# Ledger of designs, part 101: designed miniproteins, single chains, continued (3)

Each design is a single chain, and the fold is of that chain. pLDDT is the mean over its residues in the fold that is shown.

## One batch from the design tools (miniprotein)

Design m11718
Fold by ESMFold2-Fast:
Structure m11718 (fold): chain A 55 residues (1-55)
Amino acid sequence: SEEEAREAAKKVYREMMKAGLTRDQAKIGAKAAFRSLGLNPTDEEIDKILEEVEK
């Protein structure tokens, strides 16, 4: 589901950022999480999710 993909993307993003990776690398990881669940998010959708994590 989209909600499951959003949770997976947020988790991957947080883990990569905590590991010291760049925001761009963490964003690639978040996109990969969506794709692993059969979804292809837009850059705008990913950016909105990342902003929610950063608040």
Scores: mean pLDDT 79

Design m11719
Fold by ESMFold2-Fast:
Formats: C-alpha cells, sequence, structure tokens
Structure m11719 (fold): chain A 79 residues (1-79)
C-alpha cells in the first residue's frame, strides 16, 4: 500500500540521519544511544519489508541490524 511505502521511506530517511549523526559523534555514551535508536528503527524497517513481501530487502535489513547490535555490544564493553 502507499501508506506502507511511505512508512518505509520515512524509516530509511531516519536510518540515514542516525548514521550521519553517529559519524559526527565522538562521545561513546552518545554513540550507544544512537546505535540503540538505529537498531529499533532497523527492526521497524525489517517488519515493514516483511509486510510488503520483500524478503530480500528484509534480509539485508536483518544483516544491518545484526552489525549494529554487535557494534553496540563492543562499545558497551569498552565503556
Amino acid sequence: SAALEQEVAELEARIAALRDEYKRTSDPAEQVRILDELAATLQRLRAKYEELGDSEKAARVAEQLAAVLQERAELRRSL
């Protein structure tokens, strides 16, 4: 549906903004907060692609989510 496609576009824009914010941040505590929001946004995007039946894009988002969660865990261990 057009509404679901709009939600996907909004989530993709949010992910891009969060990745940009992450690159500009040097504070590890802020980096963890950004990664938490990025992970939550990626989870929502994956669910929307599953609703659209786009299993290939859903799988790619799942890979991105796994990478973000791993980076978050590594940062938390360093704090």
Scores: mean pLDDT 89

Design m11720
Fold by ESMFold2-Fast:
Structure m11720 (fold): chain A 89 residues (1-89)
Amino acid sequence: LSEEIREEVDIAMVIMGLSIVKLLAEKWEDEEKKKKVIELAEKAIEALEKKDYEEAIKYLEKLKEEVKDDPEAVSLVENAIKVVKELKE
């Protein structure tokens, strides 16, 4: 794969993972935490679409802190951070 195609595929996979995090958050009872997590995920997706990897990492780190009680969400966010850091170099 060319670097350009790999970058687009990696971005798409991270966005899919964040969409799953949003779906997991919808099952939570804490409405304030749900709103914050969805908002942070949306901001991370927006940064990724702009290829602003520094901004995306900032939102993903905040998102990781908010999802600590959900191990599946933590795993998805940690994987997203790894991929975005690799894209940034």
Scores: mean pLDDT 84

Design m11721
Fold by ESMFold2-Fast:
Structure m11721 (fold): chain A 67 residues (1-67)
Amino acid sequence: GPIDPLEVAEALVRIYAAIAVNSGLPLEEAKRWVEEFVDKVAEKFGLSPEQRERLREEALATIERAA
């Protein structure tokens, strides 16, 4: 079936956020690491600025929820 590039990007960002949380990185470093990954994924999949910001917010919320 068809897969939305945004859905793939969301899955990749969730996996990366989980790795950051489980790696023992300090909160600030985990946030920077995930933000950098979100930017790379958004560029790779041609996401809009709105979609990029939504991914960033979701990723940061995941990191902060684990803290």
Scores: mean pLDDT 82

Design m11722
Fold by ESMFold2-Fast:
Structure m11722 (fold): chain A 57 residues (1-57)
Amino acid sequence: MSEEDRKKLEEALEEAGKVSSPAFYELARREAEELIKDGAPLEKVLEAIENAAKASQ
């Protein structure tokens, strides 16, 4: 990932972590890593994190 992509991912995870439980942060981080490993574009990874955070509220 580029430096900018990494910062966007970190920001999305931090925001999700602030509005969700610590367990959710760990789960979201794992899902993000799996999606990246599976070749998903960063935009899809960010959308998945945001949607999961909203669903957990």
Scores: mean pLDDT 72

Design m11723
Fold by ESMFold2-Fast:
Structure m11723 (fold): chain A 60 residues (1-60)
Amino acid sequence: STEEKLEEVLKQIAEAIKANDGDKAFEIFKSFLEEAVKAGLLSEEELIERATEMVEKVQS
């Protein structure tokens, strides 16, 4: 289900963050956002906004 998939993705992101692997966390997050837009869970505007915020964090 969508909820099970969301929980799995959040767990993977949390594990990557705990491992101090920002690049992996960003890749997982970006893939999830793209998939969420395709599933109608997120707007294209929200995807762009969140992806931009993540890029800024990774570049910092």
Scores: mean pLDDT 69

Design m11724
Fold by ESMFold2-Fast:
Structure m11724 (fold): chain A 81 residues (1-81)
Amino acid sequence: SLDDVLESLKTLLESLRDAGVLSDELYDELIGLIDDALNGKISMDELIERIEEIAKKTENPIARVILLWIAKELREFVESY
């Protein structure tokens, strides 16, 4: 389900924070966006667009590539439903 995908994404982001790929501030921002999507406060399209915007502003190239990959996977998931 979509909720299962978003919960798995939260677990992935926690692992990336623990590995030092994401700062605490970036992690908190991303988790807040996912929680807003889970609670219906923002659409999936808005979540994906905001992740892409964050990725474009990210100076860490590993974080940028991973966030762009996440946005792509979420977009493909939404388009399959």
Scores: mean pLDDT 87

Design m11725
Fold by ESMFold2-Fast:
Structure m11725 (fold): chain A 94 residues (1-94)
Amino acid sequence: MAEAEKLSAEARALAEAARRRFADLEAQAKSSTPEKGVELLREAARELREAAGRLVDMAASSKDDYATQVAIAAALEVVRLAREAEERAAALAA
């Protein structure tokens, strides 16, 4: 019970922190040169991939179905944002 609630809260907090960091780096990339923009978006993708890995580990370690689903949903969202950052970086580099 308490462990499942803690994991759900930690997963949500990690995903929220990842989303905010991505938004900050994306905003900086838009106001920067193309070269700096690529660097910032690649940094965002790396940080998002690391966050997604932690969320997957949380899901794998969970014994509660609801907490596992929360962590999986958060991981999928963060992976989607990482792909978006990677695609934007590739487009700027082209």
Scores: mean pLDDT 86

Design m11726
Fold by ESMFold2-Fast:
Structure m11726 (fold): chain A 60 residues (1-60)
Amino acid sequence: SKISEISRENALLSLEAGNLKFAQSSAKVYMSVEEGISIKDLTDEEALKKMEEIYKEEKE
């Protein structure tokens, strides 16, 4: 979906820019859309882990 694509891109761009809070927020939206998990049930630590996974995928 477009929301998934935009949130994934925003998470990556925010991480590269050093904007950790916006990166976490965007990663939660991405995870919520892709995995069907409520944003309120996602922790900042889970969002950080997902961002690291996404970043590795893009750099490989």
Scores: mean pLDDT 79

Design m11727
Fold by ESMFold2-Fast:
Structure m11727 (fold): chain A 61 residues (1-61)
Amino acid sequence: DLARENHRATFERLAKAHPELKPAVDEALAYIDKEDIGTGIQKGAQLVAEAMRRLAAERAA
């Protein structure tokens, strides 16, 4: 599926640019593979967003 491939590529690029996000990205990719594509993308995006918010908070401290 082209949409699933595009989202996977996007998350992989994010992990390459921000290695600290790799655990959240890996988890997001697992959701995309196992779930209905819409549900997988939603759950993946939420996990990455949560990781980014946590990193921003740590950098602000």
Scores: mean pLDDT 74

Design m11728
Fold by ESMFold2-Fast:
Structure m11728 (fold): chain A 66 residues (1-66)
Amino acid sequence: GNREKALELLKEALERAVEAGITSEESAQTVLDNLNRTTLLTALHELEKAGDLESAELIREALELL
């Protein structure tokens, strides 16, 4: 997969989620520091529950690239 592109998509999704108040900067940084399937799926589920489908889609694309 393309890890560099996946990281860019994750950063965009998490920055949007922080700006929207869905997650904290600390939680977003934890996802970026721990690029594993379980952490990414957890973040995806949190974004879907919050109704941020645009950010959730970016995480789905990142998972396909990893």
Scores: mean pLDDT 78

Design m11729
Fold by ESMFold2-Fast:
Structure m11729 (fold): chain A 55 residues (1-55)
Amino acid sequence: SEAAALAALSPLELKAWMLHNAGYSVEDVAKKLGISPATVRRLLQRVEAALAAAR
């Protein structure tokens, strides 16, 4: 389930996904989390893969 996939995410992955779904750009998420935009894209890619596997 999506809930189980979200529960399996690291705190950083969950924060990146929540901020992106709240309408923040990759660059804004990177600034808020203190990480690079490339790292944000990798985190979001991992989250999307986990959610897709749960569908």
Scores: mean pLDDT 80

Design m11730
Fold by ESMFold2-Fast:
Structure m11730 (fold): chain A 56 residues (1-56)
Amino acid sequence: EPTEEQKKALEPYLDKAPSKEELEELAKKLGISVSTVKEYLYLLYAEKLLEEYKKK
């Protein structure tokens, strides 16, 4: 599970997918692997989609 700080750092990339270089910089900044950054982005993206579908 991503921390609140990690979620806030990744939130801007939910509207626009990060580049490979941006993924590497995020991994370095957050102290996690690139694959973990990608996993957290997918998790947050899925949460956003589910929230939009709740009202339908």
Scores: mean pLDDT 75

Design m11731
Fold by ESMFold2-Fast:
Structure m11731 (fold): chain A 85 residues (1-85)
Amino acid sequence: SSEIEKLLLKINNEVLIKMMEKGIPSSDIRAISLKVFGMIAESEGKSKEQALELFKSLAKDISEQYPEVKEIMEEAVEKLEKELS
């Protein structure tokens, strides 16, 4: 579980940096970050498969609400899938 949490935090940091580089508004970055931290907390004690499903679901919801970050979220999902395989 701690290894999954570390990986999710690393991916979250990469997402934050990419959003900042893309010029996403700070209010949107803050809203997205809070959703990701909430998901990481919910993933505590979950399996790799459950953590991946939670992140995929969150990434889809974020992409629907913030279309400008869709590519960043899709890349984050692909990276998490590769790291968990």
Scores: mean pLDDT 85

Design m11732
Fold by ESMFold2-Fast:
Structure m11732 (fold): chain A 100 residues (1-100)
Amino acid sequence: GPQLAADEARINARREELRKVAEEVKTLSQMAKDAGLDDIARLLEKAADTLERMAEQGGSVEDLALVIMTLAVAANIARKEGHEDLAAQLEAVRDRLASV
């Protein structure tokens, strides 16, 4: 019925957005690595892996909260190290993830 179709559309839209966010986080991980922020790059790579698993298998609220926290921590460290553009992009991705 219409309610079931709407629920499937929401699930598919959420999975697509999680995949898009995972790709953006991978790009930010590479930017962090290029900037010499290896610890942040590793954290972001793990966050991207978690997002991909959530898109494929479903994820918990706890998994989502951990990714959001990781992005917030990475943004704070990037800002402290003088990488304001990277910090701003991490915050933008965090906000997009929170809207999924």
Scores: mean pLDDT 84

Design m11733
Fold by ESMFold2-Fast:
Structure m11733 (fold): chain A 86 residues (1-86)
Amino acid sequence: SEVEKLREEALKKLRELSTAIDNGDVEKARQAAEELAETIRKLKASPGARDEDVAVFEIALATLAVSAKDNPEIREILREALDRVA
């Protein structure tokens, strides 16, 4: 289904984001966070998606934001992504 494809896309982008954060790569983190936020918004707009399908990615973003406290630029990128999906 479209929802399953969007969930797979979001998971892939979440992994890319996690890797960029681990490497301190601000540019890649920004791109991955923006792409993840767009995919989450598409999930929210999908008639077949349940709140739980979205919540897991929102929780993951919030967790990464807490973990990125030693990099203020990445922290801000993650805050912006969370604001975009709210």
Scores: mean pLDDT 84

Design m11734
Fold by ESMFold2-Fast:
Structure m11734 (fold): chain A 70 residues (1-70)
Amino acid sequence: AAADAAALAAQSQEIAARVRAKRAELEAAGVPQEQRDAEVRALFEALSKELRKKNNLASSATLEVRPEAP
Protein backbone atom coordinates (compact mmCIF):
# COMPACT_ATOMS: atom_id res chain seq x y z
CA ALA A 1 0.00 0.00 0.00
CA ALA A 2 1.22 3.49 -0.89
CA ALA A 3 -0.40 5.01 2.19
CA ASP A 4 2.70 4.51 4.34
CA ALA A 5 4.92 5.94 1.61
CA ALA A 6 2.62 8.94 1.19
CA ALA A 7 2.57 9.62 4.93
CA LEU A 8 6.35 9.34 5.11
CA ALA A 9 6.72 11.65 2.11
CA ALA A 10 4.45 14.24 3.70
CA GLN A 11 6.40 14.12 6.95
CA SER A 12 9.67 14.33 5.04
CA GLN A 13 8.43 17.38 3.16
CA GLU A 14 7.47 19.05 6.44
CA ILE A 15 10.95 18.39 7.80
CA ALA A 16 12.51 19.79 4.62
CA ALA A 17 10.37 22.91 4.91
CA ARG A 18 11.41 23.40 8.54
CA VAL A 19 15.07 22.95 7.69
CA ARG A 20 14.72 25.47 4.87
CA ALA A 21 13.00 27.98 7.13
CA LYS A 22 15.66 27.54 9.80
CA ARG A 23 18.41 28.02 7.23
CA ALA A 24 16.84 31.20 5.90
CA GLU A 25 16.31 32.50 9.43
CA LEU A 26 19.90 31.84 10.43
CA GLU A 27 21.13 33.55 7.28
CA ALA A 28 18.91 36.56 7.91
CA ALA A 29 20.17 36.70 11.49
CA GLY A 30 23.73 36.91 10.18
CA VAL A 31 24.90 33.67 11.75
CA PRO A 32 28.32 32.66 10.37
CA GLN A 33 28.14 30.15 7.53
CA GLU A 34 30.05 27.50 9.44
CA GLN A 35 27.66 27.79 12.37
CA ARG A 36 24.62 27.84 10.09
CA ASP A 37 25.82 24.74 8.30
CA ALA A 38 26.48 22.93 11.57
CA GLU A 39 23.09 23.82 13.06
CA VAL A 40 21.18 22.93 9.90
CA ARG A 41 23.08 19.65 9.64
CA ALA A 42 22.42 18.74 13.27
CA LEU A 43 18.74 19.59 12.97
CA PHE A 44 18.36 17.68 9.72
CA GLU A 45 20.13 14.65 11.16
CA ALA A 46 18.01 14.66 14.32
CA LEU A 47 14.76 15.03 12.37
CA SER A 48 15.81 12.42 9.83
CA LYS A 49 16.68 9.96 12.60
CA GLU A 50 13.33 10.55 14.31
CA LEU A 51 11.48 10.11 11.02
CA ARG A 52 13.26 6.82 10.44
CA LYS A 53 12.31 5.59 13.89
CA LYS A 54 8.69 6.53 13.24
CA ASN A 55 8.74 4.72 9.92
CA ASN A 56 10.23 1.61 11.51
CA LEU A 57 7.58 1.62 14.23
CA ALA A 58 4.79 1.98 11.65
CA SER A 59 6.26 -0.78 9.49
CA SER A 60 6.67 -2.94 12.60
CA ALA A 61 2.90 -3.52 12.45
CA THR A 62 1.91 -1.30 15.38
CA LEU A 63 3.36 0.78 18.20
CA GLU A 64 3.24 -2.16 20.58
CA VAL A 65 6.67 -2.33 22.15
CA ARG A 66 9.31 0.36 22.49
CA PRO A 67 12.44 -0.70 20.56
CA GLU A 68 14.47 1.72 22.67
CA ALA A 69 13.55 -0.14 25.85
CA PRO A 70 16.47 -2.49 26.60
Scores: mean pLDDT 70

Design m11735
Fold by ESMFold2-Fast:
Structure m11735 (fold): chain A 59 residues (1-59)
Amino acid sequence: GSMEEERKRREDIERFERAAVKYLLEGKITPEQVEELSRRYNAGEITPEEALAELEKLK
């Protein structure tokens, strides 16, 4: 249902944010790359799961 999809979305966003913090601290990505991926999933252009996959390609 929609509530289960919303819960999954929140969990996927948390995974994205956790990975982003780790890779930022390691110097592997830039804040601008994180902002662009966050903008894209907030705009509905990609899912948070897809944003995490794109983040993994950048490191």
Scores: mean pLDDT 84

Design m11736
Fold by ESMFold2-Fast:
Structure m11736 (fold): chain A 111 residues (1-111)
Amino acid sequence: SFLSEKNYEAAIAELKAKIAADPNDAEAWRELGQVYFEAGQYDEAIAAYEKAIALDPNDAVAWRNLGKAYFEAGQYDKAIEAYEKALALDPDDLVAEANLEEAKKAKEKAE
């Protein structure tokens, strides 16, 4: 989703209010992570995805999205671990496989 900065702020506030009402809503935590990721707030995206995974540890998509957030944050070792977990849950996820390969290459080229 391509939201304006003001729309990201509104979406984040709405999701935070939803989570305050139901802190065990794994979907709301995953959606909050996605909005933070789209806003370029990768550390906040990581924290939200970690909460979603704590509530639903078998969500392969949440693990893949956590890997993407770690990759954008330059945390390549953690991105690799998250993508490997996503592939352990869904071995046919070609997107997670491609992202794992890119994270490994980025780690080798990091200065």
Scores: mean pLDDT 88

Design m11737
Fold by ESMFold2-Fast:
Structure m11737 (fold): chain A 63 residues (1-63)
Amino acid sequence: MVQQIRDALAAAGLPSNIEIHVQDGVVALTGTVASEADRKKAVEIAASIPGVKKVLDGISVTG
């Protein structure tokens, strides 16, 4: 699951500094992105991965 989320984020052009933590289908995202649109995109991508039950958004926007 972590690798699938990482690959999907990378394919979408999102930064590799986004940290992914998975516990029983709950995904926590942390790190920094340049825009609110990138933050929302990261959450939506993580939520689209099979087996993900919930996404916790801990991403900070720097710009």
Scores: mean pLDDT 80

Design m11738
Fold by ESMFold2-Fast:
Structure m11738 (fold): chain A 58 residues (1-58)
Amino acid sequence: GKLAVAVKDVDADAPAILSFKKGERLEILKENSDGTAVARNAAGKVGLVGLDELEIVE
């Protein structure tokens, strides 16, 4: 998938949404047409992210 870097902190209590910190590297597994994506963090957790919260670097 594409590599992305978080541009802000996200602390989400919803189980479908991925939490991360600014500067964290995430792998984009699937982009949705609505501006969201399915991403995986370095620990192997998978969840929804907003593409506006990330900078794609690959």
Scores: mean pLDDT 80

Design m11739
Fold by ESMFold2-Fast:
Structure m11739 (fold): chain A 60 residues (1-60)
Amino acid sequence: MLTEEEKEELGEFAKKLIEENKLSSEQAQEVSGIVLDALNEKDLTAEEAKKLIEEEVKKI
């Protein structure tokens, strides 16, 4: 599992991608939910979590 600091860095990374891709509030919530679920259900590394965030943002 990721540390609290790594989760914070992932949150910042996700926010930056959301802003750069101009996602709506609904789309931003969807991406955040997917990331949170993945972090809780899967033992992802920080690198794997970043890739997941990038893939989900690109799908929108």
Scores: mean pLDDT 74

Design m11740
Fold by ESMFold2-Fast:
Structure m11740 (fold): chain A 68 residues (1-68)
Amino acid sequence: MSQLEQNIELLERMKRIAEEEGDEESARTLEFLIEKFRRGEVLTGEELDRIRPALERADELYRRHLAE
Protein backbone atom coordinates (compact mmCIF):
# COMPACT_ATOMS: atom_id res chain seq x y z
CA MET A 1 0.00 0.00 0.00
CA SER A 2 1.09 3.59 -0.51
CA GLN A 3 2.23 5.66 2.48
CA LEU A 4 -0.89 7.81 2.07
CA GLU A 5 -3.16 4.73 2.24
CA GLN A 6 -1.31 3.49 5.34
CA ASN A 7 -1.68 6.90 7.03
CA ILE A 8 -5.42 6.99 6.23
CA GLU A 9 -5.87 3.45 7.65
CA LEU A 10 -4.12 4.52 10.87
CA LEU A 11 -6.33 7.61 11.18
CA GLU A 12 -9.47 5.50 10.57
CA ARG A 13 -8.37 3.08 13.32
CA MET A 14 -7.73 5.98 15.71
CA LYS A 15 -11.15 7.44 14.85
CA ARG A 16 -12.87 4.13 15.62
CA ILE A 17 -11.17 3.97 19.03
CA ALA A 18 -12.10 7.60 19.79
CA GLU A 19 -15.75 6.82 18.89
CA GLU A 20 -15.74 3.71 21.12
CA GLU A 21 -14.32 5.80 24.01
CA GLY A 22 -17.03 8.45 23.47
CA ASP A 23 -14.58 11.18 22.46
CA GLU A 24 -16.67 12.80 19.73
CA GLU A 25 -14.35 15.83 19.43
CA SER A 26 -11.32 13.66 18.62
CA ALA A 27 -13.42 11.50 16.28
CA ARG A 28 -14.59 14.59 14.36
CA THR A 29 -11.02 15.91 14.16
CA LEU A 30 -9.79 12.57 12.76
CA GLU A 31 -12.66 12.51 10.23
CA PHE A 32 -11.64 16.02 9.10
CA LEU A 33 -8.04 14.82 8.58
CA ILE A 34 -9.16 11.66 6.73
CA GLU A 35 -11.35 13.71 4.36
CA LYS A 36 -8.52 16.19 3.70
CA PHE A 37 -6.07 13.39 2.88
CA ARG A 38 -8.59 11.56 0.66
CA ARG A 39 -9.08 14.78 -1.32
CA GLY A 40 -5.30 15.13 -1.70
CA GLU A 41 -5.36 18.38 0.29
CA VAL A 42 -2.60 19.54 2.64
CA LEU A 43 -3.35 21.01 6.06
CA THR A 44 -2.48 24.67 6.51
CA GLY A 45 -0.40 25.63 9.55
CA GLU A 46 -3.45 27.40 11.00
CA GLU A 47 -5.64 24.29 10.54
CA LEU A 48 -2.96 22.11 12.16
CA ASP A 49 -2.62 24.47 15.15
CA ARG A 50 -6.41 24.50 15.60
CA ILE A 51 -6.78 20.70 15.63
CA ARG A 52 -3.52 19.85 17.47
CA PRO A 53 -5.06 19.48 20.99
CA ALA A 54 -7.78 17.09 19.77
CA LEU A 55 -5.26 15.18 17.64
CA GLU A 56 -2.92 14.77 20.64
CA ARG A 57 -5.85 13.52 22.74
CA ALA A 58 -6.78 11.01 20.02
CA ASP A 59 -3.18 9.76 19.94
CA GLU A 60 -3.22 9.32 23.74
CA LEU A 61 -6.47 7.31 23.53
CA TYR A 62 -5.00 5.15 20.77
CA ARG A 63 -1.81 4.44 22.74
CA ARG A 64 -3.83 3.61 25.88
CA HIS A 65 -6.01 1.20 23.87
CA LEU A 66 -2.91 -0.57 22.49
CA ALA A 67 -1.48 -0.93 26.04
CA GLU A 68 -4.37 -3.24 26.96
Scores: mean pLDDT 77

Design m11741
Fold by ESMFold2-Fast:
Structure m11741 (fold): chain A 72 residues (1-72)
Amino acid sequence: SLMAEVEYAVYYMAGFIAEKTGDYELAAEYYRKAVEAAGGRDKEALENLAKALEKAGKLEEAKEWREKAEAL
């Protein structure tokens, strides 16, 4: 539990920094790792992953992650 919480915080922060610097592909990779650390059920991380993928031009993948976020 504690390790997953630390990994989540680190990956989420890395994704946030990548997003702020305009590296949406890198942001998506880090948000994906944050989703994994949260067991796949963190709505905020799923929404941020979908948004980052959309901005990176990965529209089909973004749709899949958005649907997962909406199901929560």
Scores: mean pLDDT 84

Design m11742
Fold by ESMFold2-Fast:
Structure m11742 (fold): chain A 100 residues (1-100)
Amino acid sequence: MKKVEEAKRKLDEALRLLDKAAEAARQGKLEEAKKYAEEANKVLGPLLEAVRLRRAGEDESKAFELVEKALGVKDRKAQRELLERVEAYWRRQLARERAE
């Protein structure tokens, strides 16, 4: 059973699309950057909203619903794990931007 693995792979794919968007933007390919960012936002948009809701002290049930819509995972343990992964990624990005 690879339910969590499949969800993590889908999340990783969306994050890689964000990285490709950043790389395309650095190369001056704004049209490609926008396309990659838009594709990534189909998955990351709901996940980022879920993280924001959790940080604001909102009901975690709504955050879990957004994870289910984005990744197709209904298991609460997997949903919590995925939200923690998104939060960890965001913390790393903020740290990198601060270091840059």
Scores: mean pLDDT 75

Design m11743
Fold by ESMFold2-Fast:
Structure m11743 (fold): chain A 85 residues (1-85)
Amino acid sequence: MTKEEFYKIAKEILDSTDLPKEEFERLAQKAIELARKLMEDPSLTPEERQQLAAVLEKLADVAEKHGLPEIAERFRQLAEEVKAK
């Protein structure tokens, strides 16, 4: 469930070029919360961790595009944490 919810929200953000800043911020906060839960899943494979990190880095790029550097930094921190394990 958490994995499906995360990738659904991530896809919505990545596929949308014209999200309003406030709507992006809400979706980004939800994605951050879901990513934290997903990272704590002991069944997550190394390949899934690499995929998660790559998606988080793409989400950070979108956050920068929206002028939200604090959210971008959170996504980058999560990506590095996922890659470290």
Scores: mean pLDDT 81

Design m11744
Fold by ESMFold2-Fast:
Structure m11744 (fold): chain A 106 residues (1-106)
Amino acid sequence: SEIDKLIEEVRKLVEQLKKAIENGDYDKAIELIRQLLTAIGRLLDELEKKGLVTPEMRELADRAVALAQRIIDELRAGKPISKELYDEFIKVVDELIEKAREALKK
């Protein structure tokens, strides 16, 4: 399904983001974060079309956007990314994917 493809795209982008950060490729990391936010937006749009979006999913998406903006700001400043900030971003994205998968099983 389109939603399954978007979930897989988000997972692939997360893995690519980890590698970009490990390699110090901050320009690539910023682009990947933007692509992640776009994929998350598309995922929510497809879930909304099916009446599957919950308030919790919207809160997780809003938190992902806020965390992503903070990470982009640090990367643009040439600062090392806070491990706590990065870990929270990945955790929020992973939780959103799991909520989307749970919604598809109903």
Scores: mean pLDDT 85

Design m11745
Fold by ESMFold2-Fast:
Structure m11745 (fold): chain A 72 residues (1-72)
Amino acid sequence: SMFEEELKKIDELAAKALEAIAAGDEFEYGVYVLALAVYLAVYKRLAEKGDEKAKELAEHTDEKLDEIAAAA
C-alpha cells in the first residue's frame, strides 16, 4: 500500500540520518534531517484536512526526528 511505502521511506531516511551521526558526517545528517522535516510538514498539512494515514505518518516522522535528535 502507499501508506506502507511512505512508512518504509521515513524509516529508511531515519536510518540514514542515524548512520550519518555515527559516521560524523554532518552534510549527510543535514540532508536526511531536512528530507524528514519536509515530509513531516507535508503529512501535517494532509492530517489537518482529515487524512488519518497522514496523521499516523506525521506522528511516526516526529518520533523518528526525536530519536535522531537524541542520538546527535
Scores: mean pLDDT 87

Design m11746
Fold by ESMFold2-Fast:
Structure m11746 (fold): chain A 51 residues (1-51)
Amino acid sequence: MVEGEATGPRTLVLTGPVPDVEAAARELEGLGWRLREFRAEDPARAVLERP
């Protein structure tokens, strides 16, 4: 339900339904990734930076 794509050596972009992207971003933050941007649109988009 969530799609992930690496957009450079340090960045991962997640897209999909708001609750799915939010849940996936929270899991990655628990692994040390840093949330740089979150847009609760349709589809939702989250930008995370590698630990």
Scores: mean pLDDT 78

Design m11747
Fold by ESMFold2-Fast:
Structure m11747 (fold): chain A 63 residues (1-63)
Amino acid sequence: KLVEEAVKAIKEGDFEKAEELIEELEKTDPEIAEMLRAALAAYELNPERAEEILKETLEIAKK
């Protein structure tokens, strides 16, 4: 699933792939895409906080 792939890319530091997946998600799940963009932006300042946001995003996407 795209959300899970985007989360993995962010955690691996593959920000190029993460951005591509987030853009694709904006077409189908814009709210999820916004959360992922926020996590990506936060990653450079507070990586632990970003990981929490990513975990919450995955749970919302599964629901």
Scores: mean pLDDT 78

Design m11748
Fold by ESMFold2-Fast:
Structure m11748 (fold): chain A 46 residues (1-46)
Amino acid sequence: MNEEFEKYRKKLIEEMEKALEKLPVTPEDQSAYEQAKKEIERLKKS
C-alpha cells in the first residue's frame, strides 16, 4: 500500500467529515448519516 497516499487521503477524509457534519439531516436520513460517518471512521483506521 502507498503510505504517502494514505496520509494524503486521511487529510481529505477529515475535510469531508467536517463538511458532512455541517449538513442538516432529517430523522429519516439519520440512519444513513450514521452509516456514512461509520464508514469514514473505518477509512481513518485503515
Scores: mean pLDDT 69

Design m11749
Fold by ESMFold2-Fast:
Structure m11749 (fold): chain A 59 residues (1-59)
Amino acid sequence: SMEEIEKKVEELEREAVRAYLAGDYETAIAHLEEAKKLVEDDPEAVARYDRGIAQIRAL
C-alpha cells in the first residue's frame, strides 16, 4: 500500500541520515538509492534523491 511505501521511505531516509552523520557515505547513498526505487514513478521525488546522492558523491 501507499502508506507502507511511505513508512519504508521514511525509515530509509532516517538510516541514510544516520550513515551520513557517521561519515559512512557509501551506506547513506545505498539507502537513498533504495528509497529512490520505491518512488521511481514520481519524477519530482526521483530528482530530489538524485540531487542528494550527487551532493554526497561530491564530498
Scores: mean pLDDT 88

Design m11750
Fold by ESMFold2-Fast:
Structure m11750 (fold): chain A 66 residues (1-66)
Amino acid sequence: MGKVIGTGLNATTATAAALLAIGEGGEAEVESGESIKVIGTGLDREGALQVAEVIISGGGEAEVEL
């Protein structure tokens, strides 16, 4: 039921975040544009926070909805 939105991502960080969201039992959507955006849904609190940590450590911005 948690959701994470990552913005300002490069391809490596977006891929890592999306794979982690799926690995935590969620879903991931990747949007390409001027920068890459990742939306992770169906995450528990722990999964959402882990995805957000990957996004932030990769130089992006993360918004977490629990």
Scores: mean pLDDT 82

Design m11751
Fold by ESMFold2-Fast:
Structure m11751 (fold): chain A 61 residues (1-61)
Amino acid sequence: MEKLIEEGRRILQTELGLSDAEIDALTTDTDLISIAEASKNMVPLSPAFRERLRARILAAG
């Protein structure tokens, strides 16, 4: 479980450019696990999908 949390955080940092502080403020451990699991089942993130996901995470805070 801890590895999935770290993987989700890494995905947000690398794909969306979010800082650790932003990730901690906007997401829970469950959200990070869900992001890591989604990444395993998804074809590479399109630029449009990446921007939609980024906008949703930022709007949720």
Scores: mean pLDDT 68

Design m11752
Fold by ESMFold2-Fast:
Structure m11752 (fold): chain A 99 residues (1-99)
Amino acid sequence: SERERAARGTAAELLAIAAVVNQSLGDNEAAIADTKAAMELAIESGDVETLERVARLALSTGLRELIEVAIEGLREAAERFPEDRERLERLIRELEEAL
């Protein structure tokens, strides 16, 4: 349902913010787990704009492990959303250039 998709999108963004906070506190294990959960929820939301925001939050940390998690999620999303593949591939390239 639309409400469930919107709720997943909101949860994804909140988890991505939690990942940034946990990384800033030195809790890299929690940051990686939160980023993985955020990417999964963003993909399930079907909202490419939410997925981009989550990936950009991971990029903002500069932490290689979070960026790699975001890239893997974006690759899965490119397979699931062929209409947005070019947009997602462009973002993947941007994240890869930060590694």
Scores: mean pLDDT 89

Design m11753
Fold by ESMFold2-Fast:
Structure m11753 (fold): chain A 66 residues (1-66)
Amino acid sequence: PTVVTTGVASASHLTGLALHGIGEGGEVEVDTGSPPTVTVTAPDEQAAQAILAAAQGIPGAKATLL
């Protein structure tokens, strides 16, 4: 399962989300274009849900589970 998060305006939030994704055993890809996008490929559904919940806590960000 993959979590795609767009609109992370803060570098601190972007870094935090990327580190959280790595901590859950995910593979992280960061695109600092416009809009900034963090893609985390999670090893399982439980990790994906944890990453999704963390992403949804970021103000202004839009997170989608694929």
Scores: mean pLDDT 78

Design m11754
Fold by ESMFold2-Fast:
Structure m11754 (fold): chain A 62 residues (1-62)
Amino acid sequence: MSPLEQANLLGTLGQIYFDQGRYEEAAEAFEKALEIMEANPEKVSEESIQNVRKLLEEAKSK
């Protein structure tokens, strides 16, 4: 699996955990996705990075 495919999978998994109220697991998944996205900024939009950051902060605030 490519890094970008892995980041996309982690983002999706994080959203699933978030929707289930599993905020700690959601935060972990979003953190890992963000690490991969920030390491590959030329391959991801700034909007996508900002969206993941927002979801991470929401998960951490619960």
Scores: mean pLDDT 81

Design m11755
Fold by ESMFold2-Fast:
Structure m11755 (fold): chain A 64 residues (1-64)
Amino acid sequence: MSTYEIVKRILKKEAIERYKEGVSPEEILAEIREVLDKLVEDGIITKEQAEEILAEIEEELAKL
């Protein structure tokens, strides 16, 4: 399992739980973007991977 897959699973799970707690999708996505930006700066994931994760989480929240 890659670091990318682990990061994606953790952030998706966190986003869904925050949504269930009544946090707005806009606030959740802003928080996730900040986390992803730091991971890109640290070389843990690429910028392209960060954009993909963010888009996928946005789609997941839209389905809820």
Scores: mean pLDDT 83

Design m11756
Fold by ESMFold2-Fast:
Structure m11756 (fold): chain A 67 residues (1-67)
Amino acid sequence: DLAERRALLALVEARVAADTDFEAVETALRVLLGRLPESHVYEARALPRAELRRLIDEARARIAAEE
């Protein structure tokens, strides 16, 4: 639900800021964004920080759109 997605977004932001637990970041982003592109094998830790920030912003926008 919406509260769970907000909690997952907070987890992603905290873990990315701490540069840790990228397996949890990847799992949470898949939940928040639905699906990562299937053409790529994803490791969230290997993504550029700008791309991680973009995904976080997209997840935040999706949460806002459901309010």
Scores: mean pLDDT 69

